# Designs tried in a protein design run: designed miniproteins, single chains, continued (3). Part 59

Each design is a single chain, and the fold is of that chain. pLDDT is the mean over its residues in the fold that is shown.

## One batch from the design tools (miniprotein)

Design m10022
Fold by ESMFold2-Fast:
Structure m10022 (fold): chain A 117 residues (1-117)
Amino acid sequence: SFKEMLERAVKRVEELSGRKMKKERAIAVFITALALRLIGTAFDVSLKDKEFGEELTKKSNELVKSLIEVSENPENEEYQKKFEEEKKKVEELLKEALKKGLISEKEYQALLDDIEI
């Protein structure tokens, strides 16, 4: 469930920070960290392949927006569905970027681990 996904995000942030915090704060930290990583990766990709980087930037922004929406409304099935759809689009673009040599295997795996939380 999306509630369990959010609980995994909280646990990951607490483990990485070494501190317990309010659930809402941990979720905000997780989303912010994922957004910065995705946008940074998309920017780096855009320097090597402008058109591909622009598409990855657009889809990364749509994924982050959908994650914010479902994090605030975890019982909303339409937000859940939209998040899963946007997640798949970004995962497909990251896999293609890896095949094209635009990102490293390490960067790909780190992003995938956060997206699939």
Scores: mean pLDDT 88

Design m10023
Fold by ESMFold2-Fast:
Structure m10023 (fold): chain A 71 residues (1-71)
Amino acid sequence: PSEEELELEVEGALAMIQASVLLNDAKRRGDEEAVKKAEELLDRIQSAVDAGNLDEVRKVLEEVRKLGKEF
């Protein structure tokens, strides 16, 4: 695969893992707003990966990281 395809797979997987961690943490805390945001981020990551959009994957990963710092 190309470097871009490999980066998409790796960064997509990292984003999914980080968003899943946020989702599980929010569920444990009973934070309905954080659960909703984490679910939206997971959906956006999956859509971006399916579209082959590395820039969008990176953008969503940054949003996941920012949300994690707020909670």
Scores: mean pLDDT 80

Design m10024
Fold by ESMFold2-Fast:
Structure m10024 (fold): chain A 75 residues (1-75)
Amino acid sequence: MDEELDRALAEAEEALKKAGKNDTIQRIRSLPREQRAVAYANEAARLAMESKDPEEAQRLLDVATRLARILKERS
């Protein structure tokens, strides 16, 4: 379970880095691990809605959905 969460957090960080959100990543890294998952899920979902590139939007939405699933299964 921790390995799945750590992998999902790494995928979320990579997606946000590709979107140019390095400052957001640094801010989220200062949070406890479980709070990071919530923050990454919310940010990825928001960016997906704002994206004009369908492929980028889908990638961000996939990341947000995966994190939301993991959080729901652990809560």
Scores: mean pLDDT 79

Design m10025
Fold by ESMFold2-Fast:
Structure m10025 (fold): chain A 100 residues (1-100)
Amino acid sequence: LSPVQQELLKLYEEFAKVAEEALRAGRLTEEQLERMREIAEKMLELASKLLPQEEVDKIREEIEEELERARRNADNPRAVVESLTRMAALMNKMVRKVLS
């Protein structure tokens, strides 16, 4: 793997760890939301080096929508599970596109 691909995978693992912590707690803290946003922004920056800008912009918009939905429903365990599942799918989609 290239250094960019290796860093993207490392960031994805960090995202998964934060998501697991939130799922176990059944809630999402503001600190966890900020950490997930930070990780997503770093992943998007790396992806922008390997993917077309329009593809990166589309993924960014989808991630921002899910983060905002998660923020609004942070104390609802069902909504947290749904939001984290959708965000994990978006992160995985980005990783798969970069590794292809």
Scores: mean pLDDT 83

Design m10026
Fold by ESMFold2-Fast:
Structure m10026 (fold): chain A 72 residues (1-72)
Amino acid sequence: MSAEEIEQLLRERAERFGLEVLRLEVREENGVLTVELEYLAEIDGKRYRVSQREVKHGSEVEFEGKVEEVEE
């Protein structure tokens, strides 16, 4: 699966679940796949900004995530 195919699948999934996507980047360099996703989610009437970064190299995966409450 190419970086372009992964980005397309993630966009289709976000649209299906009604997520407000702020940023979606998928890149592949020298066998390293990096996925960065930022979206808004509503939980118990509060809005949260969710940021995720996943780096896959061969069989190894590094994951980093952050959740922040959105204030206007």
Scores: mean pLDDT 75

Design m10027
Fold by ESMFold2-Fast:
Structure m10027 (fold): chain A 55 residues (1-55)
Amino acid sequence: MEVAEQVLHTAERFGNPELKEIAEKYRDATTPEQRRKLADEVKKAIGNPPPEALR
């Protein structure tokens, strides 16, 4: 799985409404630029730095 997919899965697991909305947009995204932007937004929403034990 790509880093972006891992971030997407994390969003769904944590049940954050903001993260779920971003995850849905990520699935609808057709360009790599859109997907990268949405993945970055998910990372930002789960916190920085993210926990190392997450994966």
Scores: mean pLDDT 63

Design m10028
Fold by ESMFold2-Fast:
Structure m10028 (fold): chain A 55 residues (1-55)
Amino acid sequence: MSPLEKKKEQLKAFGLLLREAGVPEAHVRNAIRYLGKEMNIPEEEVEEVIREVEE
């Protein structure tokens, strides 16, 4: 996997863990956006991860 793909998978795993723990969807989205920015993932890629977590 490319470094970007690996970061996206880590971000997705984080989001899924929060969702499984019962964190409200709006807070999961906010947490994914915050962490994605800190990881220097492009905004469009972060939004894709949010869509995949919500599926």
Scores: mean pLDDT 83

Design m10029
Fold by ESMFold2-Fast:
Structure m10029 (fold): chain A 75 residues (1-75)
Amino acid sequence: MKKLVITVDEIEDILREIKSKMPKDPVEAGEKALEELEKKGFRLPVLVQQLLGSKNAEDMLELLRQRRSEVESLP
């Protein structure tokens, strides 16, 4: 959780906070989640961005948690 790179746990915390404030429309949730991550100054590695190709916060959380080792191996 240092500098420009975040861990899966940090992303999960942010997405949970966003989900608590949003309805459950998948497209809106996904777009807003990505926007909030960018607003917080998190630059996600290309592979992480690719894993977030789904447009909803629940899918993003599932992808990040399932591929935690891959995500956290990226600087």
Scores: mean pLDDT 56

Design m10030
Fold by ESMFold2-Fast:
Structure m10030 (fold): chain A 80 residues (1-80)
Amino acid sequence: AVAEAAAEGARRGALETGTGGGAGDAARAAALAAGGDERTAELAEGSAATAAGMAKAAGWDREEAAEAAERAARGAAEGA
């Protein structure tokens, strides 16, 4: 449900934009669309953006960064 939607949003945003901001924005939008509250959406956004940004800074490719963003968004939404 919400965690799965946030994860899919994060992955899609990271793949489409290649940025942490894109991963985070998509994770937030997906979480809200799935019925998540603002807190869940903010946590998913921040976690996805950080994971994608860190992966990129570490030299990971776009697919690896997207997978990191997906896992981070899912974990954050599940913990909310």
Scores: mean pLDDT 84

Design m10031
Fold by ESMFold2-Fast:
Structure m10031 (fold): chain A 88 residues (1-88)
Amino acid sequence: MAEDRRYLDLLAEALRPFLPQETVDRLRKAGLRAVEEGVPLVGVLAAMVVQAMDESGKSLSELAQAMLDAGMPESLVREITRRVQELL
């Protein structure tokens, strides 16, 4: 739970330059709810990235770089990227 919240917060930071604060806050709240309901973290983060791509027009590679710049582990960013490609 604590680690899940940390990665949700890091993803929200990564998205802040590309999306309005209200949109980032909505995605963060939706992601936290999904984790609380038992959805696996990587699936939640991947769904947030898909939604951010749709709303910002940014590519997956641009958002992956933003996640790395925000301090997310490279292994986690790779798993999120793989899941996003499966969802598209």
Scores: mean pLDDT 84

Design m10032
Fold by ESMFold2-Fast:
Order: sequence, then C-alpha cells, then structure tokens
Structure m10032 (fold): chain A 80 residues (1-80)
Amino acid sequence: SAHIDRLIAEARRLYDRGVEFYRQGDLERAREEFERAMDLIDRAEALALRERAPLSVLMELGAMHTAVAMNLRVIDLELE
C-alpha cells in the first residue's frame, strides 16, 4: 500500500541519517535515528500483516529490522 511504502521510505531516510551520524562519531544521534527507524519498521510490519501484504514486503521489513538492530547493538556496546 502507499502508506506502507511511505513508512519504508521514511525508515530508509532515518537509517541513512543514522549511518551519517555514526560516520561523524555522533553515536547518541545515530542511536536516536536508528531507534526512530526501528519504530517505523515495526509500524510498517504491523500494517503489512493487517493488510495481508505480499510475503516479499514482510521479508524486506524483516531484513531492515535486522540491519537496524545490529547497528543499535554496536552503538549501545560502544556507549556502555
């Protein structure tokens, strides 16, 4: 759906911003952007399940979730 596509596009933008902040050494802002991306991915996944979206959409969201979760874990280990 157009709404799911918009959530995915915004999550990708947040992910790109997180990567840029990480590259600049701003770990706290990188974490904030990745946490926002995760929220949008979770919302998109809930909506995709509700709308009976194709499995390919759920697989894409799952891959994005994994990538964001891995980056958050790396940042959290560096900050703690």
Scores: mean pLDDT 89

Design m10033
Fold by ESMFold2-Fast:
Structure m10033 (fold): chain A 85 residues (1-85)
Amino acid sequence: KEKEENELIIEFLQALIDYIEDETEENLERLLEAFKKLAEFTGNTPSTDDEEELKEYLKDLVALWKEENMLEDIKRVLEELKKKL
């Protein structure tokens, strides 16, 4: 169960990095899919099921994390999680 959760977190963080580095609609859709899979698996279903609202939420998070220079921290977390699989 924990290994499967870590795999979903890795997928989410990779999609997040891809979108931060290249803000295309395709990368946003991948990020949304990874987010929905992780949320469903952890039982933390989003309070809204509106895909457009979730996309705006993810865009706002990405904008915040770009302002905080979080990209390198996200990459570090991703690499550490990959080592534990």
Scores: mean pLDDT 74

Design m10034
Fold by ESMFold2-Fast:
Structure m10034 (fold): chain A 71 residues (1-71)
Amino acid sequence: MLKLTGPANAGATFVAAAVKDGELVILKREEASSDKTFTVEVPEELAKAPLAVSTMADKGTDTVVKETREE
């Protein structure tokens, strides 16, 4: 089983997503209540799909796609 892991500071939102049949499937979207590392288990049916992980800043700007590509 594939796991996606990312650190987030308090107030940041962790987002993990997969693309299935041309649609974006959100696997996890959770705001960190404290500095922590999020772990998301990817279903095997999505494990070979394109995956995106991003941590959004406190202001909640929609930068998920940009942050994933800038890494």
Scores: mean pLDDT 66

Design m10035
Fold by ESMFold2-Fast:
Structure m10035 (fold): chain A 64 residues (1-64)
Amino acid sequence: MAMLPVDPTNPEELAEAIIQSMEAMGMEVTPELAEKMAKTLVAAGATSEEVGKKAVELVKKKIA
């Protein structure tokens, strides 16, 4: 296990972190939606903390 913080330039790691965070909050997210969110956040230059907040907003907009 690498003791590195989530790499904000790596959409695969961001997608996995988004899925895990959403599941911990009792929300289900598809891998496709998580990947799309990760790519959008990487393009926006978001930090790891901002990734979580924006991911929740994007999921809410898609579910609502």
Scores: mean pLDDT 63

Design m10036
Fold by ESMFold2-Fast:
Structure m10036 (fold): chain A 67 residues (1-67)
Amino acid sequence: SAAEAGRAAAQALKDGDEEGLLAGVEAIADSGIPRAGDLALIAALQAESQGRLDTAARLREIADRAA
């Protein structure tokens, strides 16, 4: 579910689990929930703030697809 994907993505972000974060954000985007692109963009900005530029770029691509 989108709620499970959201919890998994939030935990992965805290733990520095790039693959878990990307999988969770993609699941949210695929669920068609309103503002899925905004959630992916917030995750991208957080990754950028941590210096994770490659992860941030992948999250921005997800955000662009969900918009």
Scores: mean pLDDT 75

Design m10037
Fold by ESMFold2-Fast:
Structure m10037 (fold): chain A 96 residues (1-96)
Amino acid sequence: PPRVELTPRRVALALAYLALQTLGKLDELSPESRAALQAIVAGQEISEETEAAVFAELKRLLGEENWERLLEIAEKYVNREISLEEAFERAIELVE
C-alpha cells in the first residue's frame, strides 16, 4: 500500500470514521465523505480539497468542541502518549 503521512488531522478523521462505524452512524455522513474516510483508514492518498471537505462535514456533525477534543486525542496518539485502543475508546465516547 502507498505511504500516507499520519498527521493529527488524518488520525482524527480515521478515528471519527471508525467510531461512527462502530455506533452504526455512518449514514449521517455523505457518500463522498464515507468514501474519503474509508480511503484514509486504508492508508490511501486523497486530495487536500477532499480532506478539507470531509473535515468540514465532521466538524459540523460532531460540533466544534467535540472535534477539538478528537484532534487532541489524535495528537496524543501521534505523539505515542496513548495507545490506538485508548484513542478509539475516547473517540467512541465523543461521537456517541
Scores: mean pLDDT 79

Design m10038
Fold by ESMFold2-Fast:
Structure m10038 (fold): chain A 89 residues (1-89)
Amino acid sequence: MDLEALIEELEKELETTNNNTARLEGVIQLAVLYKQMGDEKKYEEYLEKARELLKELGIPEGVIEKVLELVKKGDVEGALKLVRETLAK
């Protein structure tokens, strides 16, 4: 119940945020949360949204694949760290 409310709030924040990095972080977190809940369809939807946002941000293909591998493993911290370090260059 509380987890579903958190997911809905994160989805609403994605619609209103003007920060592309915050949007990507939210999408990655939602992908992992949906995978943990067993919602494979939503997991795949957010995984694709993450790929599209990474491309829009100009992240190199090799880095995109590494970020997505970390997301697939449930390593949210590692995925977000790699994104932040790549954008900080």
Scores: mean pLDDT 76

Design m10039
Fold by ESMFold2-Fast:
Structure m10039 (fold): chain A 88 residues (1-88)
Amino acid sequence: AREAALAALREVLRAYALALEKKAAELKAKGLSSFGVAPVPNPDPAERMAAQFETLGAAPAARVRALLRALSDEEIEAAAREVEAELA
């Protein structure tokens, strides 16, 4: 069960990374140098992350929330590092 949730999270994280790269390329094509997400202090990091993934079209917020609540912070961080290393 946890392995399936981790695999799903890695897929969602890959989609998110690709969406960020696409957005950065679009901004550069328009002569803009960066896409910045202001660090908004949010008492619920999972809700903030879910909303951001949905806004970029990477995954529905409900799916992201479910994955973040099913997994520990350590598992989420490890999956994020794996995807970042894979895409670097």
Scores: mean pLDDT 69

Design m10040
Fold by ESMFold2-Fast:
Structure m10040 (fold): chain A 61 residues (1-61)
Amino acid sequence: SAVEELTKEGLELLEKTNADTKVLSEFMKKVSSEMSDEDAEKVQRALLGKWLELQAEKAAA
């Protein structure tokens, strides 16, 4: 599904960019433009959760 594909793509980008906020912001715009608000929210929640985890790890280091 598009939700699964975009979630996987976004998670991969966050890992590759070490949770770059600009990359996340641009990807969120893409998600909002390519799918319904309900589906976009599902992808966005998953990405924000991962982004917060990576930011917490960076803060602990």
Scores: mean pLDDT 81

Design m10041
Fold by ESMFold2-Fast:
Structure m10041 (fold): chain A 93 residues (1-93)
Amino acid sequence: SEVLKEIKELIEKIDSLSSEELLKKLKELVEKIKEFVKNTKDKEELEKLAEEVSRLFTAMGKKFKERGDEESFKEVLELAYELGKLIGEQLEK
């Protein structure tokens, strides 16, 4: 999955990017993840995606907290909630 690859690449680059660039890339990736989730019927792929998404948001939240970027941290939590809800709804279909 291209989406899973992009998640791993963003996690690997997290320390090398500014808070502004990280949040921008996260928002762009979230939109791609939403489209993938809406078009994916394979529950095993959705479960693997949920695990990698959890890893991404954990890493992002930790980084923004370490940087003292409270507003970006709040946006990360909101995006995590939105994606978690969407994946959960798709898994129940």
Scores: mean pLDDT 86

Design m10042
Fold by ESMFold2-Fast:
Structure m10042 (fold): chain A 88 residues (1-88)
Amino acid sequence: MKAEIEEKRKRAEELGLEVLEVTESDSIEEIKERVIELVKEGKEFFLIVEDPSKSLELQRLVSEIKIEVLNDEEAAEELQKALEEEAK
């Protein structure tokens, strides 16, 4: 387990990815907050989850957060473009 986690961390670092470790003591809300922060910063990251049964649920949550953040950015860009067109 420890050796596998260290190998995954090293591989993520070689790819230039930020590593987000999820322990059993981390709440889903804390994980969600960290993921939102990383996505807003535009950073690619790799999740290391100690409990494999939780990994699928966490991957789904990450995908959902990415979609929500991208939708907010797209809405902001569309609003900016509309304002620029009215200014012409």
Scores: mean pLDDT 65

Design m10043
Fold by ESMFold2-Fast:
Structure m10043 (fold): chain A 126 residues (1-126)
Amino acid sequence: MSLREIQLVALKYVEENFPEEEKLFAKTALDYAIQLARRKADELGLSEEEKTRLVRIAVLATFAMLEAYREKNFEEMDKAYEVFRKLLESDDIDAVEAEVNKFIEESTNERIKEGLKKLKEMLDKA
C-alpha cells in the first residue's frame, strides 16, 4: 500500500462515516497526523514500507481519538491520544502497532470498536 492509497482510504472513511459539520475537523486532524508521522519516519530514516506502516498506524490512532470524541467518551479519547503520543516518541513501530490493535480490541464502546475495525479492513484491502 502506498501513502497515497492510505490517504484516499482515510478520506473515503471520513466521507462515508462523519456528518457534514464534522468532516472538515476530521480531515484537518487526519492531515496533521499524517504530516507528523511522515516527519518522524524521515527523521528515523525509515524505508518507504516502514514509513507507510507508521502513517497507517497514525491514521488508526487519529480516528480512535475522533470516534471517541464523537461518542463523548473522553476516557477512550485519552487512551487513543496516549497511543498517538507513543507513536511520536517511540522508535518501536511494532510496539506502537500492537498498542493500536489492543485499543481496537479492548474498546468498551461497540460503535468505536466497529468503526475502527471497518477502517482497518479498508486499509488492509488497499
Scores: mean pLDDT 82

Design m10044
Fold by ESMFold2-Fast:
Structure m10044 (fold): chain A 73 residues (1-73)
Amino acid sequence: MQRAEDLYQQGLQALKQGDYQKAVEYFTEAARLARDVDPAFAARSLLYAAFAADQAGDTELAQRLQEEAQRLA
């Protein structure tokens, strides 16, 4: 989980800086690493990725990421 947690923190930092594209990358990678170990954490990471994608104007990606999060929760 350490790498997933590190990526999640990098995603939060990217969000704080307004770098939404980078935030999506960090949160989706964190979710990928955590998916089989901590699906609740993975779902949370995907929800942040969906938020970042929506802020970047990619509503299709945001919807897809939200659907993935719902399947894990």
Scores: mean pLDDT 87

Design m10045
Fold by ESMFold2-Fast:
Structure m10045 (fold): chain A 56 residues (1-56)
Amino acid sequence: LTVEQQIRKAFQDMGLTPTPEQIQRAIQLLQAAGLPESFSPYVAKGVWEQEQAEKA
């Protein structure tokens, strides 16, 4: 599985439909933080929460 597929699955497991932009941001966060792909649910949640805060 690619990092993109892992992140997409993480969003789906949260009941969300990810946009390509959300997937890209989650990948960048994983790489910047030096986290393994197994932390995809963590970064996916972080991206989603950040977007909600920006729109609120």
Scores: mean pLDDT 77

Design m10046
Fold by ESMFold2-Fast:
Structure m10046 (fold): chain A 63 residues (1-63)
Amino acid sequence: KEELNKRLAELQDQISELLKQGKVKEAKTIQDLVRAALEAIRNGDFEQARKYIEEAEKELEKI
């Protein structure tokens, strides 16, 4: 879905900002979830991809 690609791009931008701030552990957590979402999209599992994206967005809100 186009919406998932947009959300993934936003998460990648946030990962870059966290790395610039020295928040390496937080950036890694979000990056691992983004990687899992991309793998789910590659496998055609868009519902699982959405869950990983939602989890990454929740982790970002905790920071």
Scores: mean pLDDT 82

Design m10047
Fold by ESMFold2-Fast:
Structure m10047 (fold): chain A 81 residues (1-81)
Amino acid sequence: SADVEEVEAALPEMRAAGVSDEEIALILEAARHRDSDPLYAQRLEIELLKRRLAALKAAGADVDLAKMEAVIAALEEKLKK
């Protein structure tokens, strides 16, 4: 899959940027399922966003986390329809 190949090509840069093995696993799983099960892929992408939000909160990042929380909530509501 082109999506999987793109993610695999970016793995060295993602690891160097501090992306966790757990987040990489979610990114790869979502890429594998985008065409075959787009709703499952979208759920994995939401899980990844939630994990990034939790990590930013734990690190005390000086960013507007409320905007990210609103995006996650909107994506979850879209999946309920």
Scores: mean pLDDT 76

Design m10048
Fold by ESMFold2-Fast:
Structure m10048 (fold): chain A 82 residues (1-82)
Amino acid sequence: AVGTIDPFTASTVSNLTVKGDFGSATSGDIYLDGKLAGSFVATSPTEAIATLGTVPEKDGSYTLEFRVDGKVVASGTLNWKS
């Protein structure tokens, strides 16, 4: 089942604390609006540390997906404010 990520606001690309339901996932890739954007490490079933390799071009809401081996394990919304 796909877990829910609590919506959050970010203005930096590194060491983002993300709350949600990650199940048994430990690490993987981050996608914004279906594009590879970064990586994550789950520190617990309800918390992950995310790092974006790509800065969003515009302020706004992005569809956030955490994927392991191409499979969506958690999804939600990232609000980006530069």
Scores: mean pLDDT 83

Design m10049
Fold by ESMFold2-Fast:
Structure m10049 (fold): chain A 94 residues (1-94)
Amino acid sequence: SVEDVVNEKFNELKPKLSPVGAKILEDAVKAFKEALKAGKSAEEAVGVAMRTLLTKSSEAYAAGKLTEEEVKKLFEAFGEVMRAAYEAAEKEKK
């Protein structure tokens, strides 16, 4: 499933992130999965997840809990998770 692919990719990338970054990515991934369960499209679900990521990462950065490098790694990891989710969703359209 798309949810399984997202969970697998998150678990792969989690060790590359700071604990704060990993928690923010987890919250964004949770928002994505909840949006899909609510019947949102994959595009709408990515938008919900992106808003969660942007809000939480900007707050953590402003509070000094994330460095600029950690923010970049977090956004790269988010992109990889969303890419895997999109590829899995396209495969299910078969």
Scores: mean pLDDT 84

Design m10050
Fold by ESMFold2-Fast:
Structure m10050 (fold): chain A 81 residues (1-81)
Amino acid sequence: SMEELERLKEEIERLGEEGLERMRELVAAGASRDELQAAYDETVRRLSELMKRFSEVASEEEAEEVQKRVLGYLAEMRRLI
């Protein structure tokens, strides 16, 4: 449904933003590279699960758009490691 699509998209965007903010907090706290990598890996795992669910209900065009946003969050997170 459109409602489910919008909710999943919002949840994916929220998770990406929270993951990036969490990594910024870890950097500010002096976390090790291993701790940053673990936080990144957990965010990747969670985003992958949500993207799988999103792809089951989304069109290919909608999935591509959201995937671009996800890749943007992951690129910013990797810059912190």
Scores: mean pLDDT 87

Design m10051
Fold by ESMFold2-Fast:
Order: structure tokens, then C-alpha cells, then sequence
Structure m10051 (fold): chain A 60 residues (1-60)
């Protein structure tokens, strides 16, 4: 499972640290629906926050 700290670090590395809270909150909503907060779900939602999939994969 991805921690908030890992998401913060990844998005900060991409110059998108300001979006970390919003993206992590979105992932928590996915977890409420029976999903998981992990690298795959992080990468899948990254484009919704104007983050390229390849950049999101590389940042972790």
C-alpha cells in the first residue's frame, strides 16, 4: 500500500506536490469502494491530476 508520504515525495519530484492531498484523497475514495492504495491505482489516477503516466511510474 502507498503511504501519504510516498505520494507526497513522488508528486514533489514531479513538481506537482500541491496535488498530493487531492490525489491521495481520491485514492482513499477508491479504497472505500473496495480498491487499494498502491502504485497501480496511483498511476491510473495520475492523468486526472495532469500527471503523465510515465512520470508517475518513474517517481515511485
Amino acid sequence: MLTKEQVDAALTALGRGDKADALYNFLQKEQDAGGAINKDTFVAVAPLFDIDVKDAEAAL
Scores: mean pLDDT 78

Design m10052
Fold by ESMFold2-Fast:
Structure m10052 (fold): chain A 82 residues (1-82)
Amino acid sequence: SMEEELRRAEEELEEARRFVAEHAADLSEEFIEEVVREAAEKAGEDVEELVERLREALATADPSQLETLRLSVARMVLEARR
């Protein structure tokens, strides 16, 4: 149901936020790049293109955009650990 899907999405977002808070020091640009590279390889995407786009985003991102990126990476790491 839509309600169960929303509950799971909220739980996953809270888990990602907790991960970012607990592992902020470990979420370096190098670590973020490694996670994105692995996810791109698993998805069959162009790894070099996605990594280059990520580097451009990191170079131009404001603090709010960086926080959004960290949450996305945390979600990817948590999903890979399931």
Scores: mean pLDDT 71

Design m10053
Fold by ESMFold2-Fast:
Structure m10053 (fold): chain A 61 residues (1-61)
Amino acid sequence: YTEEEIRKIADEAGVTEEQARLALEVIDKNKGKSFEAIVEEIAKAAGITREQAEKIVLAYF
């Protein structure tokens, strides 16, 4: 992921760039999992809400 991509995702989800990076790493690690499982893992790993984690996954598209 580029710095610009991370910044855009962070802005759209209302999280920090560091939280967005952690979330993207969790997505890459868990690509074979269900949407719900990925969202839950992101929320736990980045310390953000489930709603913010969902926005990150949707912004990824």
Scores: mean pLDDT 80

Design m10054
Fold by ESMFold2-Fast:
Structure m10054 (fold): chain A 74 residues (1-74)
Amino acid sequence: PAPTEPVVVDTDLPEKFNNLEEAEAALRRLADEIARLSGGTAEVESVSFDEKTGEGSGTIRAVIGGRPLLLNVR
């Protein structure tokens, strides 16, 4: 089928984390904020943690006005 043309956005997490759970919590907070501000939905699809740098990363899938958005967090 035709792609739904999700908008892809890259963003940085300003915080450093101690473990994967903290990174996941930060991404879930970001997803909740996106849903609240847009009136749509957002959920965390994937989470990763780099123990060398304390950096969290992952993806958030959102639907705003019936349109899919994929946010790459690094």
Scores: mean pLDDT 73

Design m10055
Fold by ESMFold2-Fast:
Structure m10055 (fold): chain A 72 residues (1-72)
Amino acid sequence: SAEAEAYTARGREALRQGRLAEAARHFEKALLLDPDNREAAAGLLQLDPDAHLPNPRSSLSEEVQAILARLV
């Protein structure tokens, strides 16, 4: 959605400015609006590699999350 894209763009801008907390907040907002937004998920993973993605934690999901991170 346009709103999710706007929050993703603001997150990326905050990340470039070194404003990590604001970047994380914007990416979280984008994911609340559009959970399939890969750019927002990638941004959160850059800031917090164990960020809560829309899938449960398990021993196997850690390797899956690492693979998904490579798809950005």
Scores: mean pLDDT 69

Design m10056
Fold by ESMFold2-Fast:
Structure m10056 (fold): chain A 55 residues (1-55)
Amino acid sequence: SSTAEMRELNDRMAELGRKMAELSRQPVSPEVEKERAELLKEMQELSAQIRELRA
Protein backbone atom coordinates (compact mmCIF):
# COMPACT_ATOMS: atom_id res chain seq x y z
CA SER A 1 0.00 0.00 0.00
CA SER A 2 1.27 3.46 -0.93
CA THR A 3 -0.23 4.80 2.31
CA ALA A 4 1.81 2.44 4.49
CA GLU A 5 4.92 3.16 2.40
CA MET A 6 4.39 6.93 2.76
CA ARG A 7 4.03 6.57 6.53
CA GLU A 8 7.30 4.63 6.74
CA LEU A 9 9.13 7.25 4.66
CA ASN A 10 7.80 10.10 6.83
CA ASP A 11 8.77 8.22 10.01
CA ARG A 12 12.26 7.70 8.59
CA MET A 13 12.56 11.39 7.71
CA ALA A 14 11.60 12.34 11.30
CA GLU A 15 14.21 9.89 12.62
CA LEU A 16 16.93 11.38 10.41
CA GLY A 17 15.96 14.91 11.49
CA ARG A 18 16.25 13.95 15.14
CA LYS A 19 19.67 12.39 14.52
CA MET A 20 20.80 15.54 12.69
CA ALA A 21 19.70 17.67 15.67
CA GLU A 22 21.70 15.48 18.04
CA LEU A 23 24.82 15.75 15.85
CA SER A 24 24.40 19.56 15.90
CA ARG A 25 24.86 19.50 19.70
CA GLN A 26 28.22 17.72 19.44
CA PRO A 27 31.61 19.48 19.10
CA VAL A 28 32.72 20.00 15.51
CA SER A 29 34.96 17.19 14.24
CA PRO A 30 35.70 15.64 10.83
CA GLU A 31 33.71 12.55 11.87
CA VAL A 32 30.66 14.59 12.91
CA GLU A 33 30.78 16.67 9.70
CA LYS A 34 30.98 13.50 7.61
CA GLU A 35 27.97 12.00 9.42
CA ARG A 36 26.01 15.23 8.87
CA ALA A 37 26.83 15.15 5.14
CA GLU A 38 25.68 11.53 4.87
CA LEU A 39 22.44 12.31 6.73
CA LEU A 40 21.74 15.27 4.40
CA LYS A 41 22.29 13.03 1.38
CA GLU A 42 19.94 10.36 2.79
CA MET A 43 17.29 12.99 3.59
CA GLN A 44 17.51 14.34 0.02
CA GLU A 45 17.06 10.84 -1.43
CA LEU A 46 14.14 10.19 0.92
CA SER A 47 12.52 13.52 -0.05
CA ALA A 48 12.75 12.52 -3.73
CA GLN A 49 11.04 9.20 -2.96
CA ILE A 50 8.26 10.96 -1.03
CA ARG A 51 7.68 13.37 -3.94
CA GLU A 52 7.46 10.48 -6.42
CA LEU A 53 4.91 8.63 -4.28
CA ARG A 54 2.76 11.78 -3.93
CA ALA A 55 2.69 12.33 -7.71
Scores: mean pLDDT 82

Design m10057
Fold by ESMFold2-Fast:
Structure m10057 (fold): chain A 65 residues (1-65)
Amino acid sequence: SHTVILTEVALGVVASATGAPARVSTSGNKVELTVEGISDEQLAELEEYGKKLSEETGVEVSIHR
């Protein structure tokens, strides 16, 4: 759906701002973000953003380090 694509793009943009290697993958109504070598603070911010995005879009968001 368009909502899943928009969620994937939004997560990719925010993750790229960390400067860390990042991978976004989509499966059905789920978007997964994997980021390497980020701080605990950066991870917490990404998790908060992902939760908000999930609440607004209805798309399942998972973030991994």
Scores: mean pLDDT 80

